# Designed miniproteins, single chains, continued (5), part 94

Each design is a single chain, and the fold is of that chain. pLDDT is the mean over its residues in the fold that is shown.

## One batch from the design tools (miniprotein)

Design m19260
Fold by ESMFold2-Fast:
Structure m19260 (fold): chain A 93 residues (1-93)
Amino acid sequence: SMERQEVLRLTAAKLRLIGSVLSLEWNEITIEEALEEVRLALEDGVSKEEIAKILLGFGIVDEEEAERIIEAESDEEVLELVREALERYLEKK
């Protein structure tokens, strides 16, 4: 089933993103490596809304920052907003 294959691919992409957030939290990866996983998630069809929700759930973005990600007009703008949020988050930690 095409639908099943898509669900599995999207689930794998979301889990990779979540794993990258946790790895960043533990200083195991760089911001650049975390952004690469965000880019791959977008390419695999994870929506801006889903990415914003994941980052909001981890406290990496607040509601205002999450809304800016959702309203972004390009994947490049999403990546720029996520970079800014990750930099602020790590400084605050």
Scores: mean pLDDT 84

Design m19261
Fold by ESMFold2-Fast:
Structure m19261 (fold): chain A 94 residues (1-94)
Amino acid sequence: SPADRFIQDLEAIKEYFLNDKRDADSRISLLRTFSLYLKDLVRKLNLPNEEEIIAIIDEGEKEAIALIRAGDFEGAKKVVEETLERIKELVLES
């Protein structure tokens, strides 16, 4: 289903971001790209909790970028993992 593919995309994004060894600017660029991609997919799914999921994506992006800029790459990875897990739970509940 479209929802199953979305969940697979969340797992792939998590794996890719957790294995990113590049500099801060590259990691921020990737995070912004993934956030835009996920928001586009969420809108296409027409979920009743769409606005809540988009807010979680935006908050997670903002927090992760702040951590990356501070040099806390491990903290940023944890925020991304927790954000993607929350999104997955909301998609499965919809």
Scores: mean pLDDT 86

Design m19262
Fold by ESMFold2-Fast:
Structure m19262 (fold): chain A 64 residues (1-64)
Amino acid sequence: KIEELRKELLELAEKAGIDKEKVEELIRQGRFDQVGAMLVLRAPPELAEKMVELVRELAKLLGL
């Protein structure tokens, strides 16, 4: 479900030290490209891969 993926993404963002409010705002704007870029840039490599996958799944569920 969309909410499940969103929660996972925000949880991983917190673990990576990324402001989850900013991530949530970008998701609301449909700016998944920016979300992915921020996560890859700031997250440890091992977490970045999973985060990018969650962003792709969330975008698919939203019809993007």
Scores: mean pLDDT 75

Design m19263
Fold by ESMFold2-Fast:
Structure m19263 (fold): chain A 98 residues (1-98)
Amino acid sequence: MKEEEAKKLLEEAKKLEEEAKEKRKEAIYQGASAGLTLMKASSLSLELSEEEGERARREAEEEARELDKKAEELEKEAKELEKKAKELKEKAKKLEEE
């Protein structure tokens, strides 16, 4: 009787799980970009004056901090989507048992 509703909930849960995977992947890319930005600034500072090198490092540190913040936000969103997916799966089980 409630099999149709359970199937819809499972499909929605699967979609949320896929969205969570995409956000986690994006978070990894943002974090990797932060590290790369810092490495590039370190290399560039060797070719610049001391003052210009310090400025480049400061700017890179600020950019890396923003990228890390974006990565953290994406991970939080992924966790929220995974939680919603679990709730939908639990509702689907309850509908099948009722």
Scores: mean pLDDT 82

Design m19264
Fold by ESMFold2-Fast:
Structure m19264 (fold): chain A 80 residues (1-80)
Amino acid sequence: LEEKAEAAVAAARAAAKDYAEAAKESGKEGVLKRIGYEIAAIGAAYEAALIGKKLGRPEYGREAAEAVNANGVKVDIEKL
């Protein structure tokens, strides 16, 4: 399970970075990429938070949420 939590954190960070890069693109293609990466980043952050909760290690979800928020995607894991 720790491996899955770490993978979810990594996925959240990667998607959030892709979101930030897509935000620099102009036109409809950049908008669609940004929406896709935003959904991926939020999903991965929630997965990290849920696995972290199951493990009694809230730091996984917090770390994922911080990385996602730092790249301009808003996610609230405190309500899980």
Scores: mean pLDDT 78

Design m19265
Fold by ESMFold2-Fast:
Structure m19265 (fold): chain A 91 residues (1-91)
Amino acid sequence: KELEEIIKKALEGDPEALKKLIEIIKNNKPEDEKAQKAFETLGKIIERLKEELGEVEITSEEQEEEAIERAAKILGISVEEFRELSRLANE
């Protein structure tokens, strides 16, 4: 029940809910249902960000930094928290 509420709020752009998703992923193995649900939610959020930012093939670290800052702002989280989510989603 609580996980579903966190997912819903994260998809609505609640930064606190996003932070809780990070904690769930960090404290659970990828095989866990909680981690799987969190990863699915991150995938949806990332897809929305890609649509929001448009196409941007990042060719430099400066462009990457700007894209990360915009993504974090859209999600209402810090740049460091966004980097953490990105790392978790890739691993």
Scores: mean pLDDT 70

Design m19266
Fold by ESMFold2-Fast:
Structure m19266 (fold): chain A 70 residues (1-70)
Amino acid sequence: MERAQRLGVENGIEMMRRSPDSARYGRSASQLGASNGDLEGLERLRRVGEELPDRDEVVEAAERGIREAE
């Protein structure tokens, strides 16, 4: 497994679940997903953002990343 994938969208989601700074990690993950064309990761990030309270910024960033990747 490549380091880039390990530090990509999925790692960002994991950090978001563990941290009070979840919005920051969500935005970083959406940028990485857009850069890598990781539509599956971005869709998962959007779903996670919808599940967490006060994460509208994460959902919006994920949707923007999906548009950028495709």
Scores: mean pLDDT 65

Design m19267
Fold by ESMFold2-Fast:
Structure m19267 (fold): chain A 60 residues (1-60)
Amino acid sequence: VATPEQLADAAAENAVLQGLNEEEAKRLAKTVALTAESKGLDGEQVYKLALEKYRELKEK
């Protein structure tokens, strides 16, 4: 089973492949992982949260 950090990192890696700034993608992964850990989210919830945050960042 993937850890919250691994799933957040995977989403960030995909964002970099789509042209997002690598530094911003890493911040996204860190923020999502910390939020998941504090709220006790499972891996699927973490992945969905990461995609949602990536979408918000991309829309800026």
Scores: mean pLDDT 70

Design m19268
Fold by ESMFold2-Fast:
Structure m19268 (fold): chain A 60 residues (1-60)
Amino acid sequence: MSPEESALAAVPGGEIVSSSRGEMGPHRVLAFEIRKDGKLYVVFVDEETGEVLGVSEQVG
């Protein structure tokens, strides 16, 4: 599964509004900002495996 598909599977019905690259320990990650129902989520996906490593909800 692509990293984008993994991120959207973690936040169903969301829309990817931006993406960036980073690192979490030994993992190279893609951070996807996903907007859903007036909330912003950041989903961290391992770039090599497509595994979702974490989901963070941004509260206003």
Scores: mean pLDDT 78

Design m19269
Fold by ESMFold2-Fast:
Structure m19269 (fold): chain A 73 residues (1-73)
Amino acid sequence: MLPTEEEYLKATEELYKKAEEALKLEDEKEKKRKLTVIISALGILAAAASFAGLEEAAEYAREKMREVKEKME
């Protein structure tokens, strides 16, 4: 069974929380490494939600991915 919309939203929020924690890291190399992994995970989550027809959940994941990218730059 594919994840529900609620599960996709929860997964997105958990990944975003990890991204906010990673943004606070003092080690710039480790910070960039962790954020890159989280961005990839958010992108996969967005694609999976979109394939499941859960466009609001997919857009939410894409929005959080964009926010993380903006905070990295």
Scores: mean pLDDT 82

Design m19270
Fold by ESMFold2-Fast:
Structure m19270 (fold): chain A 67 residues (1-67)
Amino acid sequence: ASPEELREAVRHGLELIREGLVEAGVPRERAEALEEEGLARFEAGEPSTDVLVWAGERAAALLAETA
């Protein structure tokens, strides 16, 4: 895939994580901060897979904190 296609895939994945977090009761500002950090990590040169793994782990932590 092109770098542009990878960026769009990462953005879409992070948007889905954000939406899931908000639906589960995580404050929108915290879910959005995770999305922004994930995009910043990708733009800083982290592999897309590493960014999405990090985002999933961080999302799980936020869900546990909210419960």
Scores: mean pLDDT 83

Design m19271
Fold by ESMFold2-Fast:
Structure m19271 (fold): chain A 92 residues (1-92)
Amino acid sequence: MELKERARRATVLEVKGEATGDEALLAEAKELDKAVQERLASLSGEERRRALAEYLEGVAEGIREAAEAGLLPEEEAEEAVRALRERAAALR
C-alpha cells in the first residue's frame, strides 16, 4: 500500500472510530499511522519532502471521504482539506 493510501485509510478509520466509539477501528488507524510515521522517519531530504506531500494529500482525501460519509462537519472538513493541500503543493 502506498504512503498516500495508508494515510487516507488511517484518517478515515480514526474519524469513524471517534464518531462511533469503535475501539477496533481506532486501533487499526493507529497501526496504519505508525507505519506511515516510521516510513517518513526513514527518509531524508527531497525524498522525505515528497513523501510528506503524499502523506498530507492522503490525510486530506481521508477527511473529505469522512465528511462525505457524514462523520464530521463538511465546512470544517473543507477548511482542513484546503490547508493540507496547500501545504502539500508547497512541498513540491
Scores: mean pLDDT 83

Design m19272
Fold by ESMFold2-Fast:
Structure m19272 (fold): chain A 65 residues (1-65)
Amino acid sequence: DKKVEELAEELAKKLLEEYEKNGYVSSDFVLKMIEEYKKEYSKEEVEEAALLAADKVVEKLIEKY
């Protein structure tokens, strides 16, 4: 639970930083990021974290724009 939330925050931060730096997030960037975390986390943890990260990114973009 907390581990998944911390991973989601880290994923959201990396996605937002990539977007702000380049104006977009490449599929290669996302795939590499997911592949690295699959080595350390279970499939269920990565899936939950990815969904939470997507929500966090959307919230940040809505507040910023």
Scores: mean pLDDT 76

Design m19273
Fold by ESMFold2-Fast:
Structure m19273 (fold): chain A 79 residues (1-79)
Amino acid sequence: SIEELLEQLQSEDPEVVRQAAEELAKLPTSKEEELLEVVEKMKDKLSIDVLEMLLVIAHERKMEKLKEFLIETIKEKRA
């Protein structure tokens, strides 16, 4: 599930993080709304480092709504 992949991005094992990031990067753009919904639900549990990794994926995949949400969420967490 997308939630499990997001939890795996917070792993201390770099190989687990790499595999989760690769699976998230392979998601079709049609899954952007589902991914955004799960990220919104988990935003308080996700570290800034994980949000920044997701921002790179959103940028590369042209997921503009997710990208905008991540930028604002990162700003809020840094304030």
Scores: mean pLDDT 83

Design m19274
Fold by ESMFold2-Fast:
Structure m19274 (fold): chain A 86 residues (1-86)
Amino acid sequence: SLLERARAALEALSKTEQEIAEEYEKELKKKGEELKENDSFSVGSNPDATSYYIHKLRLNEDGLYEEVEKVKLSKEQEEKLLAARG
């Protein structure tokens, strides 16, 4: 069904986004970058979906995540993400 195919595609995309975010966090830790305990990383795009980014999110005093940094995906990371959409 269309719903089953859409679900499988979303699951594959979510897994790839998580892998990109986790590898970026690992690279930051290897470089000695300071991370706060509640820092989170997610993959997203600009409104036109022409560029992809890793968003660094941090919990504020109100318990809401705010974006503190945005880094454009490398060509290799973007190609991996686009392949997962296929």
Scores: mean pLDDT 77

Design m19275
Fold by ESMFold2-Fast:
Structure m19275 (fold): chain A 72 residues (1-72)
Amino acid sequence: AVAEAKEKLDEVEKRGEEALAQARQALQQYRQQSPELGAQAERAYQVTTGAVKKVLDAARAEYEAVVAAAEA
């Protein structure tokens, strides 16, 4: 149902925010230890950001498909 797809999208958004917050915290911590560790953490942060975007895009597409099916 549309409501279930919306709940799933909201859960994906929440998990993405948590993942990004953890990645930002790690980046800040490693930057304080050394520039090399900071650079590695920055690459990890970029990977996490990209992964979150892909999962969000997929969840939004699924939600839109459910809405379209409900209107048919």
Scores: mean pLDDT 81

Design m19276
Fold by ESMFold2-Fast:
Structure m19276 (fold): chain A 75 residues (1-75)
Amino acid sequence: MDEELERAFEEALEEALKRIREAGKDLAKQGKIQRDSEEELARRLEELGASREEIHRAVQRLREATDKEIERILA
């Protein structure tokens, strides 16, 4: 992935994880944050000229990382 796209991903992931941690065990809030974060990341990458495949991979990475954090909080 382009360095600019990777930077955008890293920034989006850091923000999403912070918001998920602040939500604690509120499942509805966690789910909303995850969805909103995926949509914002996709929009941002599209504005940066990312391909559909680059956007798909970045959103998948964000989802996997946020899913793991949610599982950790709920354990």
Scores: mean pLDDT 85

Design m19277
Fold by ESMFold2-Fast:
Structure m19277 (fold): chain A 114 residues (1-114)
Amino acid sequence: SSAVEALREVLDELGLSEEVKEEILAAFESLPEEDQNRLMGLLVALLLYKQQHPDTDISLIERLLLLYVEALKLNDPELIEKVEELFHKFLQTKDIEEQKKILKEMEELIKKAS
């Protein structure tokens, strides 16, 4: 299967809204191969997280992915590294309030880089 087909299957399994899926797909096609591989790796990790935590609010997952994609599009290696650290912290917690704090920190980092 093509990378785009594999990506669509993962996004469908995550249960994302059609609007968010199309935004991620459009961004993916514009990314260098190394960043496409980064996004696929984190999406697989996120899918495994959601399978273990099915009650996770999909809006938090959607926001996490959109913020990560925004960071990749800015093509700042230091920003990407910091945002990936926060992505991994999100996957390590079950606390909704901690997840919301992580998302706010990601948003602030991206706003400062934009």
Scores: mean pLDDT 86

Design m19278
Fold by ESMFold2-Fast:
Structure m19278 (fold): chain A 83 residues (1-83)
Amino acid sequence: SAELEALLAEARELAERGRRLALELMRRAETIEELNRAIGRLLRLIGLELDLELAVRRGDLAAAEAALAELRELVAELEAELG
């Protein structure tokens, strides 16, 4: 559907942005605790991108919207920490 295709396009763009932000947090990490937090966010991002891709393949709009909302929130948190 056009709606699922639009969600997938937004999710892929957000995931790419989120990966760049998470990698930047990893580069700025001064402690092992900061590094572990950045890695945890990268893993969460990868999981959300996978969940969204699977939801789109199944035609599950509700699951895709939920995953996208979590992905938007995660990227916003990463942007706030770096900006």
Scores: mean pLDDT 88

Design m19279
Fold by ESMFold2-Fast:
Structure m19279 (fold): chain A 70 residues (1-70)
Amino acid sequence: MEKEFEEQQEKNRETALKNTAAALKKQYAADQAVIDGIDAAYEKGLKVAKEKGPLEGAGEAARLMIKAMA
């Protein structure tokens, strides 16, 4: 794939993760542990995306967010 396309996809995934984290934090505003878990998942996802690629980062963030909400 074109590098420019991959960079755009990375930005789109980062924006989606940010919006998802914000929406979930609003939904679980009364549960601090869930909010903390969502924040940690978002941060780790961004770090993994930068190191291993946007798909790996998005997957890791989603996995951790689901675990935090469970």
Scores: mean pLDDT 72

Design m19280
Fold by ESMFold2-Fast:
Structure m19280 (fold): chain A 78 residues (1-78)
Amino acid sequence: SIILEYARKLYTTLLSLGVSETDAKAAARYFYNAEGGVLFRLASGVPKDTPLSDVTLEELEEYSVEDASRIVQLTVQP
């Protein structure tokens, strides 16, 4: 899903910025849950916290960064 792809981009972008692996994984997980929940809610009318996929953070780590503009915005957002 597109939300999973952006979560993977966030993880890789944070690593490239010098964020620890632990914190990068936490941020990617938070983004996935927040964005995935919102998208699921819009599509299905269910609670925003409902996940769209059962994929693990290990799978997120393997994603290549292709376009990080949205992810960079999330990492630097106040």
Scores: mean pLDDT 51

Design m19281
Fold by ESMFold2-Fast:
Structure m19281 (fold): chain A 77 residues (1-77)
Amino acid sequence: MIKGIRLSPEEVDAFVEELEKADPTDASKIAAGMLLAVASEDPEARARIYRAVANKYRKAGDTETAELFEKKAEELE
């Protein structure tokens, strides 16, 4: 069985806070957020990270990419 990375709620909170403070053009932090969301086996944690990434793309003016990540978060419910 392929093993995903599981994050504690505190680790997810810390990561989301870092993403919210990051510059919208910091692609490396956005990419790290995507990787953690995909690797996490917790749907709630993945949804939170996807929404944080969507907000960064929206602030950067990339509304199409932001909407894609918002849809990914909604599909996890």
Scores: mean pLDDT 69

Design m19282
Fold by ESMFold2-Fast:
Structure m19282 (fold): chain A 71 residues (1-71)
Amino acid sequence: SMEELRERYQKEIDEAVKKAIEASEKGDLRTLAEYVGDLLEAGARMGPESLQRARELADEIGKKYEENLKK
């Protein structure tokens, strides 16, 4: 169903966030930015609730990205 799909999708987005942070730590900040873009685009495609979730996840990854970028 759509609800189950959104739950799974949210988890996949979370996984992408985790991998983007790993790329950031390895000095691949460009990959991090691309993952954030993918998150937002995918969220918009799934609908308003998914877009909201994607923005929340993007905000979280953005904070970690800023910390890694400054080191």
Scores: mean pLDDT 70

Design m19283
Fold by ESMFold2-Fast:
Structure m19283 (fold): chain A 76 residues (1-76)
Amino acid sequence: KVEELRKEAKEKELLAVGYETLAIQYLHQARALEADPSKKEQADEYMRLANAYSQKADEYRKKAEELKREAKELEE
């Protein structure tokens, strides 16, 4: 059980990194599109995606921390 929790925590950490990377990519795309008024809707869409992925990254980081805490409690 402890090793499973540690493995799951690492998987959640990797997911958090992945979602954070996506959030940054969409943020850059949104900013590039903001300069063009005809692309306002697309810029807003990418900004929304950036925010959504950033939130998912935070959720997975919190889950990883919870799993690490649980694993430490069960280590003995």
Scores: mean pLDDT 83

Design m19284
Fold by ESMFold2-Fast:
Structure m19284 (fold): chain A 70 residues (1-70)
Amino acid sequence: SALDHYNAGVAAENAGDLAAAARGYAQALALDPNFAEAHEGLARVLERWGQPDLAAKERAEAAAIRAANA
């Protein structure tokens, strides 16, 4: 499920495995593109990889999803 992939991404991020974290978040988003927490997780990984513009895009998507569901 999208949640299972997200949880795998969180576990990888906590272990410092940013590549595995990105895969988990990307797989969660492939199953549920409106998963705000997965966009936020991917943004954190991208920022740590020195890609702030891509991180900002993912954060904007998460904010838009949360606003639509408020």
Scores: mean pLDDT 88

Design m19285
Fold by ESMFold2-Fast:
Structure m19285 (fold): chain A 62 residues (1-62)
Amino acid sequence: LKVGDVIKVKPGETFPADGVVVNGNGTIQDLNGNTRDVIEGDSVKKGEKAVTGIFEVKVTKV
């Protein structure tokens, strides 16, 4: 992975890098086990898990 890459994350998959959602929406689970709704423009962290929805994420940090 490289900063600026766009990755697709599906339900049950873990985000492999920090990034910003550029397309999609759904529910994710953070590193503490809490769930939150995420929409386009929201930030995600490496290790968080997609619970519902399909996300396209632009990598901001590896």
Scores: mean pLDDT 83

Design m19286
Fold by ESMFold2-Fast:
Structure m19286 (fold): chain A 96 residues (1-96)
Amino acid sequence: STTLLQRIDEFSQRVKLNQNEKLLLEEEALKQSENPTPEQIKQAMEIIGSGNPEKSLKAVAILIKSGNPEALEYAEAMLKLPEHRAKIEEYVKAKY
């Protein structure tokens, strides 16, 4: 649990997630499988590329649990895109 939270902290700092976004990401990570398969990792990367804010946060949780550095680098790059970042921020704000 501590290693998962540390990975979420590090990712959140790199893409500048706010507290509510980070809490939602932590919640989604607890709901995901502990050992994502290569197929699940690939599908999660494709979902992040789609720009859907809810699905992207769930997909990021899968990638963080996988610990795959290439997949995490891709997720970081996609979530740093201003338009994608704005959509996630709006989605999380609307949820609370």
Scores: mean pLDDT 79

Design m19287
Fold by ESMFold2-Fast:
Structure m19287 (fold): chain A 69 residues (1-69)
Amino acid sequence: MKLSDEDVLLALGIMAASLGNGPAVLRIAKELVERGYLEGAQTLLDIVRERAKEDPSLAPVVAELERLL
């Protein structure tokens, strides 16, 4: 399979979200937006929104991502 740099970043963002690492999620999402991968950033936001239901420490990350998109 061909993996782009943006696909690798999205995978890392999903892993960071699963670990509750809000600062890493936000950094990766900003990088995805900067690279023009808005679909990947939106996918990451959707995943973080679901995770925030169980981990309230991610709620500020959701708010910041909504401001970026």
Scores: mean pLDDT 80

Design m19288
Fold by ESMFold2-Fast:
Order: C-alpha cells, then sequence, then structure tokens
Structure m19288 (fold): chain A 75 residues (1-75)
C-alpha cells in the first residue's frame, strides 16, 4: 500500500541521515557522500509516492538502499 511504502521510505531516509552523521563524525568523506545521496533518493521516493508514481518511487528507493548499504560497508 502507499502508506506502507511511505513508512519504508521514511525509515530509510532516517537511517541514511543517521549513517551520514556517523560518517561525518568518523571523518569518512566517501561514506558521508554515499549516505547523503541515499537521503536524496529516499526523499525523491517519498515525493513520487505522494504523486502516485509507484514505479518511479520504487526505483528511487532501490537506489537509496544500495547507496546506504555501500556507505555502511565503507564505514
Amino acid sequence: SMASGLERAKELYEEAVRTALEAIKAGNREAAEKAIQAMRYAEQSIRYLEQGDLETAEAKLKKAEELLEEAKKIL
């Protein structure tokens, strides 16, 4: 459902924010940049979900998830 999709995108956004903050505190610029990009894609996913474009929203969310996973591996 749209409500479930919004909750997932919001959770991913919040996790990306926390990961970016951790990377900045650690002085890990590469991890910080990936986490910030993940935040941007999660935010875009939320906007597309609000517009009813579920396919584009899912594509953006997948990119956010991938970037967040990469950030965590480098951190």
Scores: mean pLDDT 88

Design m19289
Fold by ESMFold2-Fast:
Structure m19289 (fold): chain A 116 residues (1-116)
Amino acid sequence: AEEAAREAAEAAERAAEYANKAAKYAGKSGDRKGAQSASAAGISGAGAYFGAELARRRGDAEAAREAALSAEGAAKGAKLAAEKGAGTEEDKKKAEEMAKKAEEAARRAEEAAERA
């Protein structure tokens, strides 16, 4: 359980990092929708960091599942930022790459939580 919770925490931290990077690229658009999607990705990323910290601290199956749910939230935020933000084609590609990596990290967190 503790090892699986640690793996879920690491995956949730990666999802949070990618969501924050997607938010950064979305924020460069300068428009209201870009700013709103960047804010959503940043908030969901913060949630995933918190979920990861709880999973590391508790080391149980419940905390691992909460980390996985927060990672899913971060991935959804990153996807929204990629779809609605990023002003340049280069920034859009970077936001999309970050969103895909956040989704992969969220899947790893879910798989780890299932083993907890």
Scores: mean pLDDT 79

Design m19290
Fold by ESMFold2-Fast:
Structure m19290 (fold): chain A 61 residues (1-61)
Amino acid sequence: MEVSREEAENAAKTTGVILLAIGLDLDGRTEEAKAVLRALAETGVPEAAALAEKALAEIEK
């Protein structure tokens, strides 16, 4: 398995944003959590977009 510096940085940023969104949802700030996840999906990073869409679908249940 090879992880580039860019992949590691993108993974760290994506994880941080997902954790932020989860924290916002737990604090009752669900609309802000959705906005953060939508912004992540719009970044054009395929892995980030996929994770953001999955998290958004879970919040929208």
Scores: mean pLDDT 74

Design m19291
Fold by ESMFold2-Fast:
Structure m19291 (fold): chain A 89 residues (1-89)
Amino acid sequence: SRGDQLLAQGRAAFAAGNYDEALALYQQALAEYQAALAADPSAAIELRISDVHTLLGIVYFRQGNFEKSSEFLFKSGEYFQRARELLEE
């Protein structure tokens, strides 16, 4: 999917130390997954959104923005819990 392509590009940017590019690509991937979730709610998409929030949190941590890092890591946990609830229904 386009979201998966953007996620892969973001990971490559992060590995290269291009944190601003990684943030932009991860935010674009997030938007694609959120659009997919709005169209068809699924545990798989909730897990993808959780993964992107974790990656955003890691980038902010590397930039020394601990407040943003904490916010995104917390949101990652919320999306993971939503995915679990969908699998239990």
Scores: mean pLDDT 88

Design m19292
Fold by ESMFold2-Fast:
Structure m19292 (fold): chain A 88 residues (1-88)
Amino acid sequence: KKEELIKLLEETKKQLEALKPSLSPEDAAIAEHTIDTLEEAIKLAEEGKVEEAIDEALNALDYAIRESTNEELIKLAREAKEQLEKLK
């Protein structure tokens, strides 16, 4: 569970970073905020705070879905959220 969570968060962060150069400045800022929050969630998971890490990551992904206007960013965030909810 912990190892699966960390891998999912790291992969999602990597996908967001890869997408970032193709985004508008506004959507790039949303992606960067999401990446930063996912890094916090990874640290929580590494400390054994798995439930807190999941909640932190879900909040970050919901923020991206709500605030972004970029369909690829929204899709990536929704897919990551679905995988993350399965770990709960």
Scores: mean pLDDT 84

Design m19293
Fold by ESMFold2-Fast:
Structure m19293 (fold): chain A 83 residues (1-83)
Amino acid sequence: DEAEKAVGEAYAELLKKYGMEPTALLENYDPKEGSTSFLTAESADGKKTLKIEVEKTDGVVRVRAKLYENGELVEEEEIEIEI
């Protein structure tokens, strides 16, 4: 659906931006109203972790991305997508 597509596109762009490959496929993702889903990607050397929180509310998908390096938060951003 449009929410799944929008999240997939945002996830791909975030991986590209931070130079990461997905460590796992998107699993147990259900972008229904009022629910929150979590995605994680890790760098090959294990030093960087990208944690993504997805929330769908009132026809809007909010994607919050947090980049951790050596266990510390170094970058944070939020993307809002209307569907």
Scores: mean pLDDT 71

Design m19294
Fold by ESMFold2-Fast:
Structure m19294 (fold): chain A 81 residues (1-81)
Amino acid sequence: MRVEERESETEMPSEEALREGLRLLAERLPAWAAERGYELLRLEVTDESVRLELRRGNRTVRIESRREGTTLHTRTRIETE
């Protein structure tokens, strides 16, 4: 199994802006994935986090974004069998 992980942090000007960012991420990410031939296996959205799991062939992509104050932490994990 091959595993590739990436983490990023984005600071927003306010908690309101961050909450809106999570909403937009949840709204747009499934369409972005579908355009690239990924199957949506899981989508969990809260006002503080978004979790997304996608599959294409033997590849599974997990994306998790979580809020801490005004900072958005995003983790992407790609696993290939």
Scores: mean pLDDT 75

Design m19295
Fold by ESMFold2-Fast:
Structure m19295 (fold): chain A 65 residues (1-65)
Amino acid sequence: MEEFEKLKKEIDELLEYVRKNVDPETAERIERAAKVMLEKAKTVEQYKEGLESLKNAVDYALRKN
């Protein structure tokens, strides 16, 4: 229902947040995962699943202390 552009913007915003708030090594890993997901994703559902996975990775990184 929502446009691909909205999901892509949300992913881009998440990646910028990662670069500002996460260790370089973890940020690099998350960015690579996002790039692979964007390259492979062909449907809105795949974008949503990928975004949830990325959010989970960010939450895990922030909890790592």
Scores: mean pLDDT 75

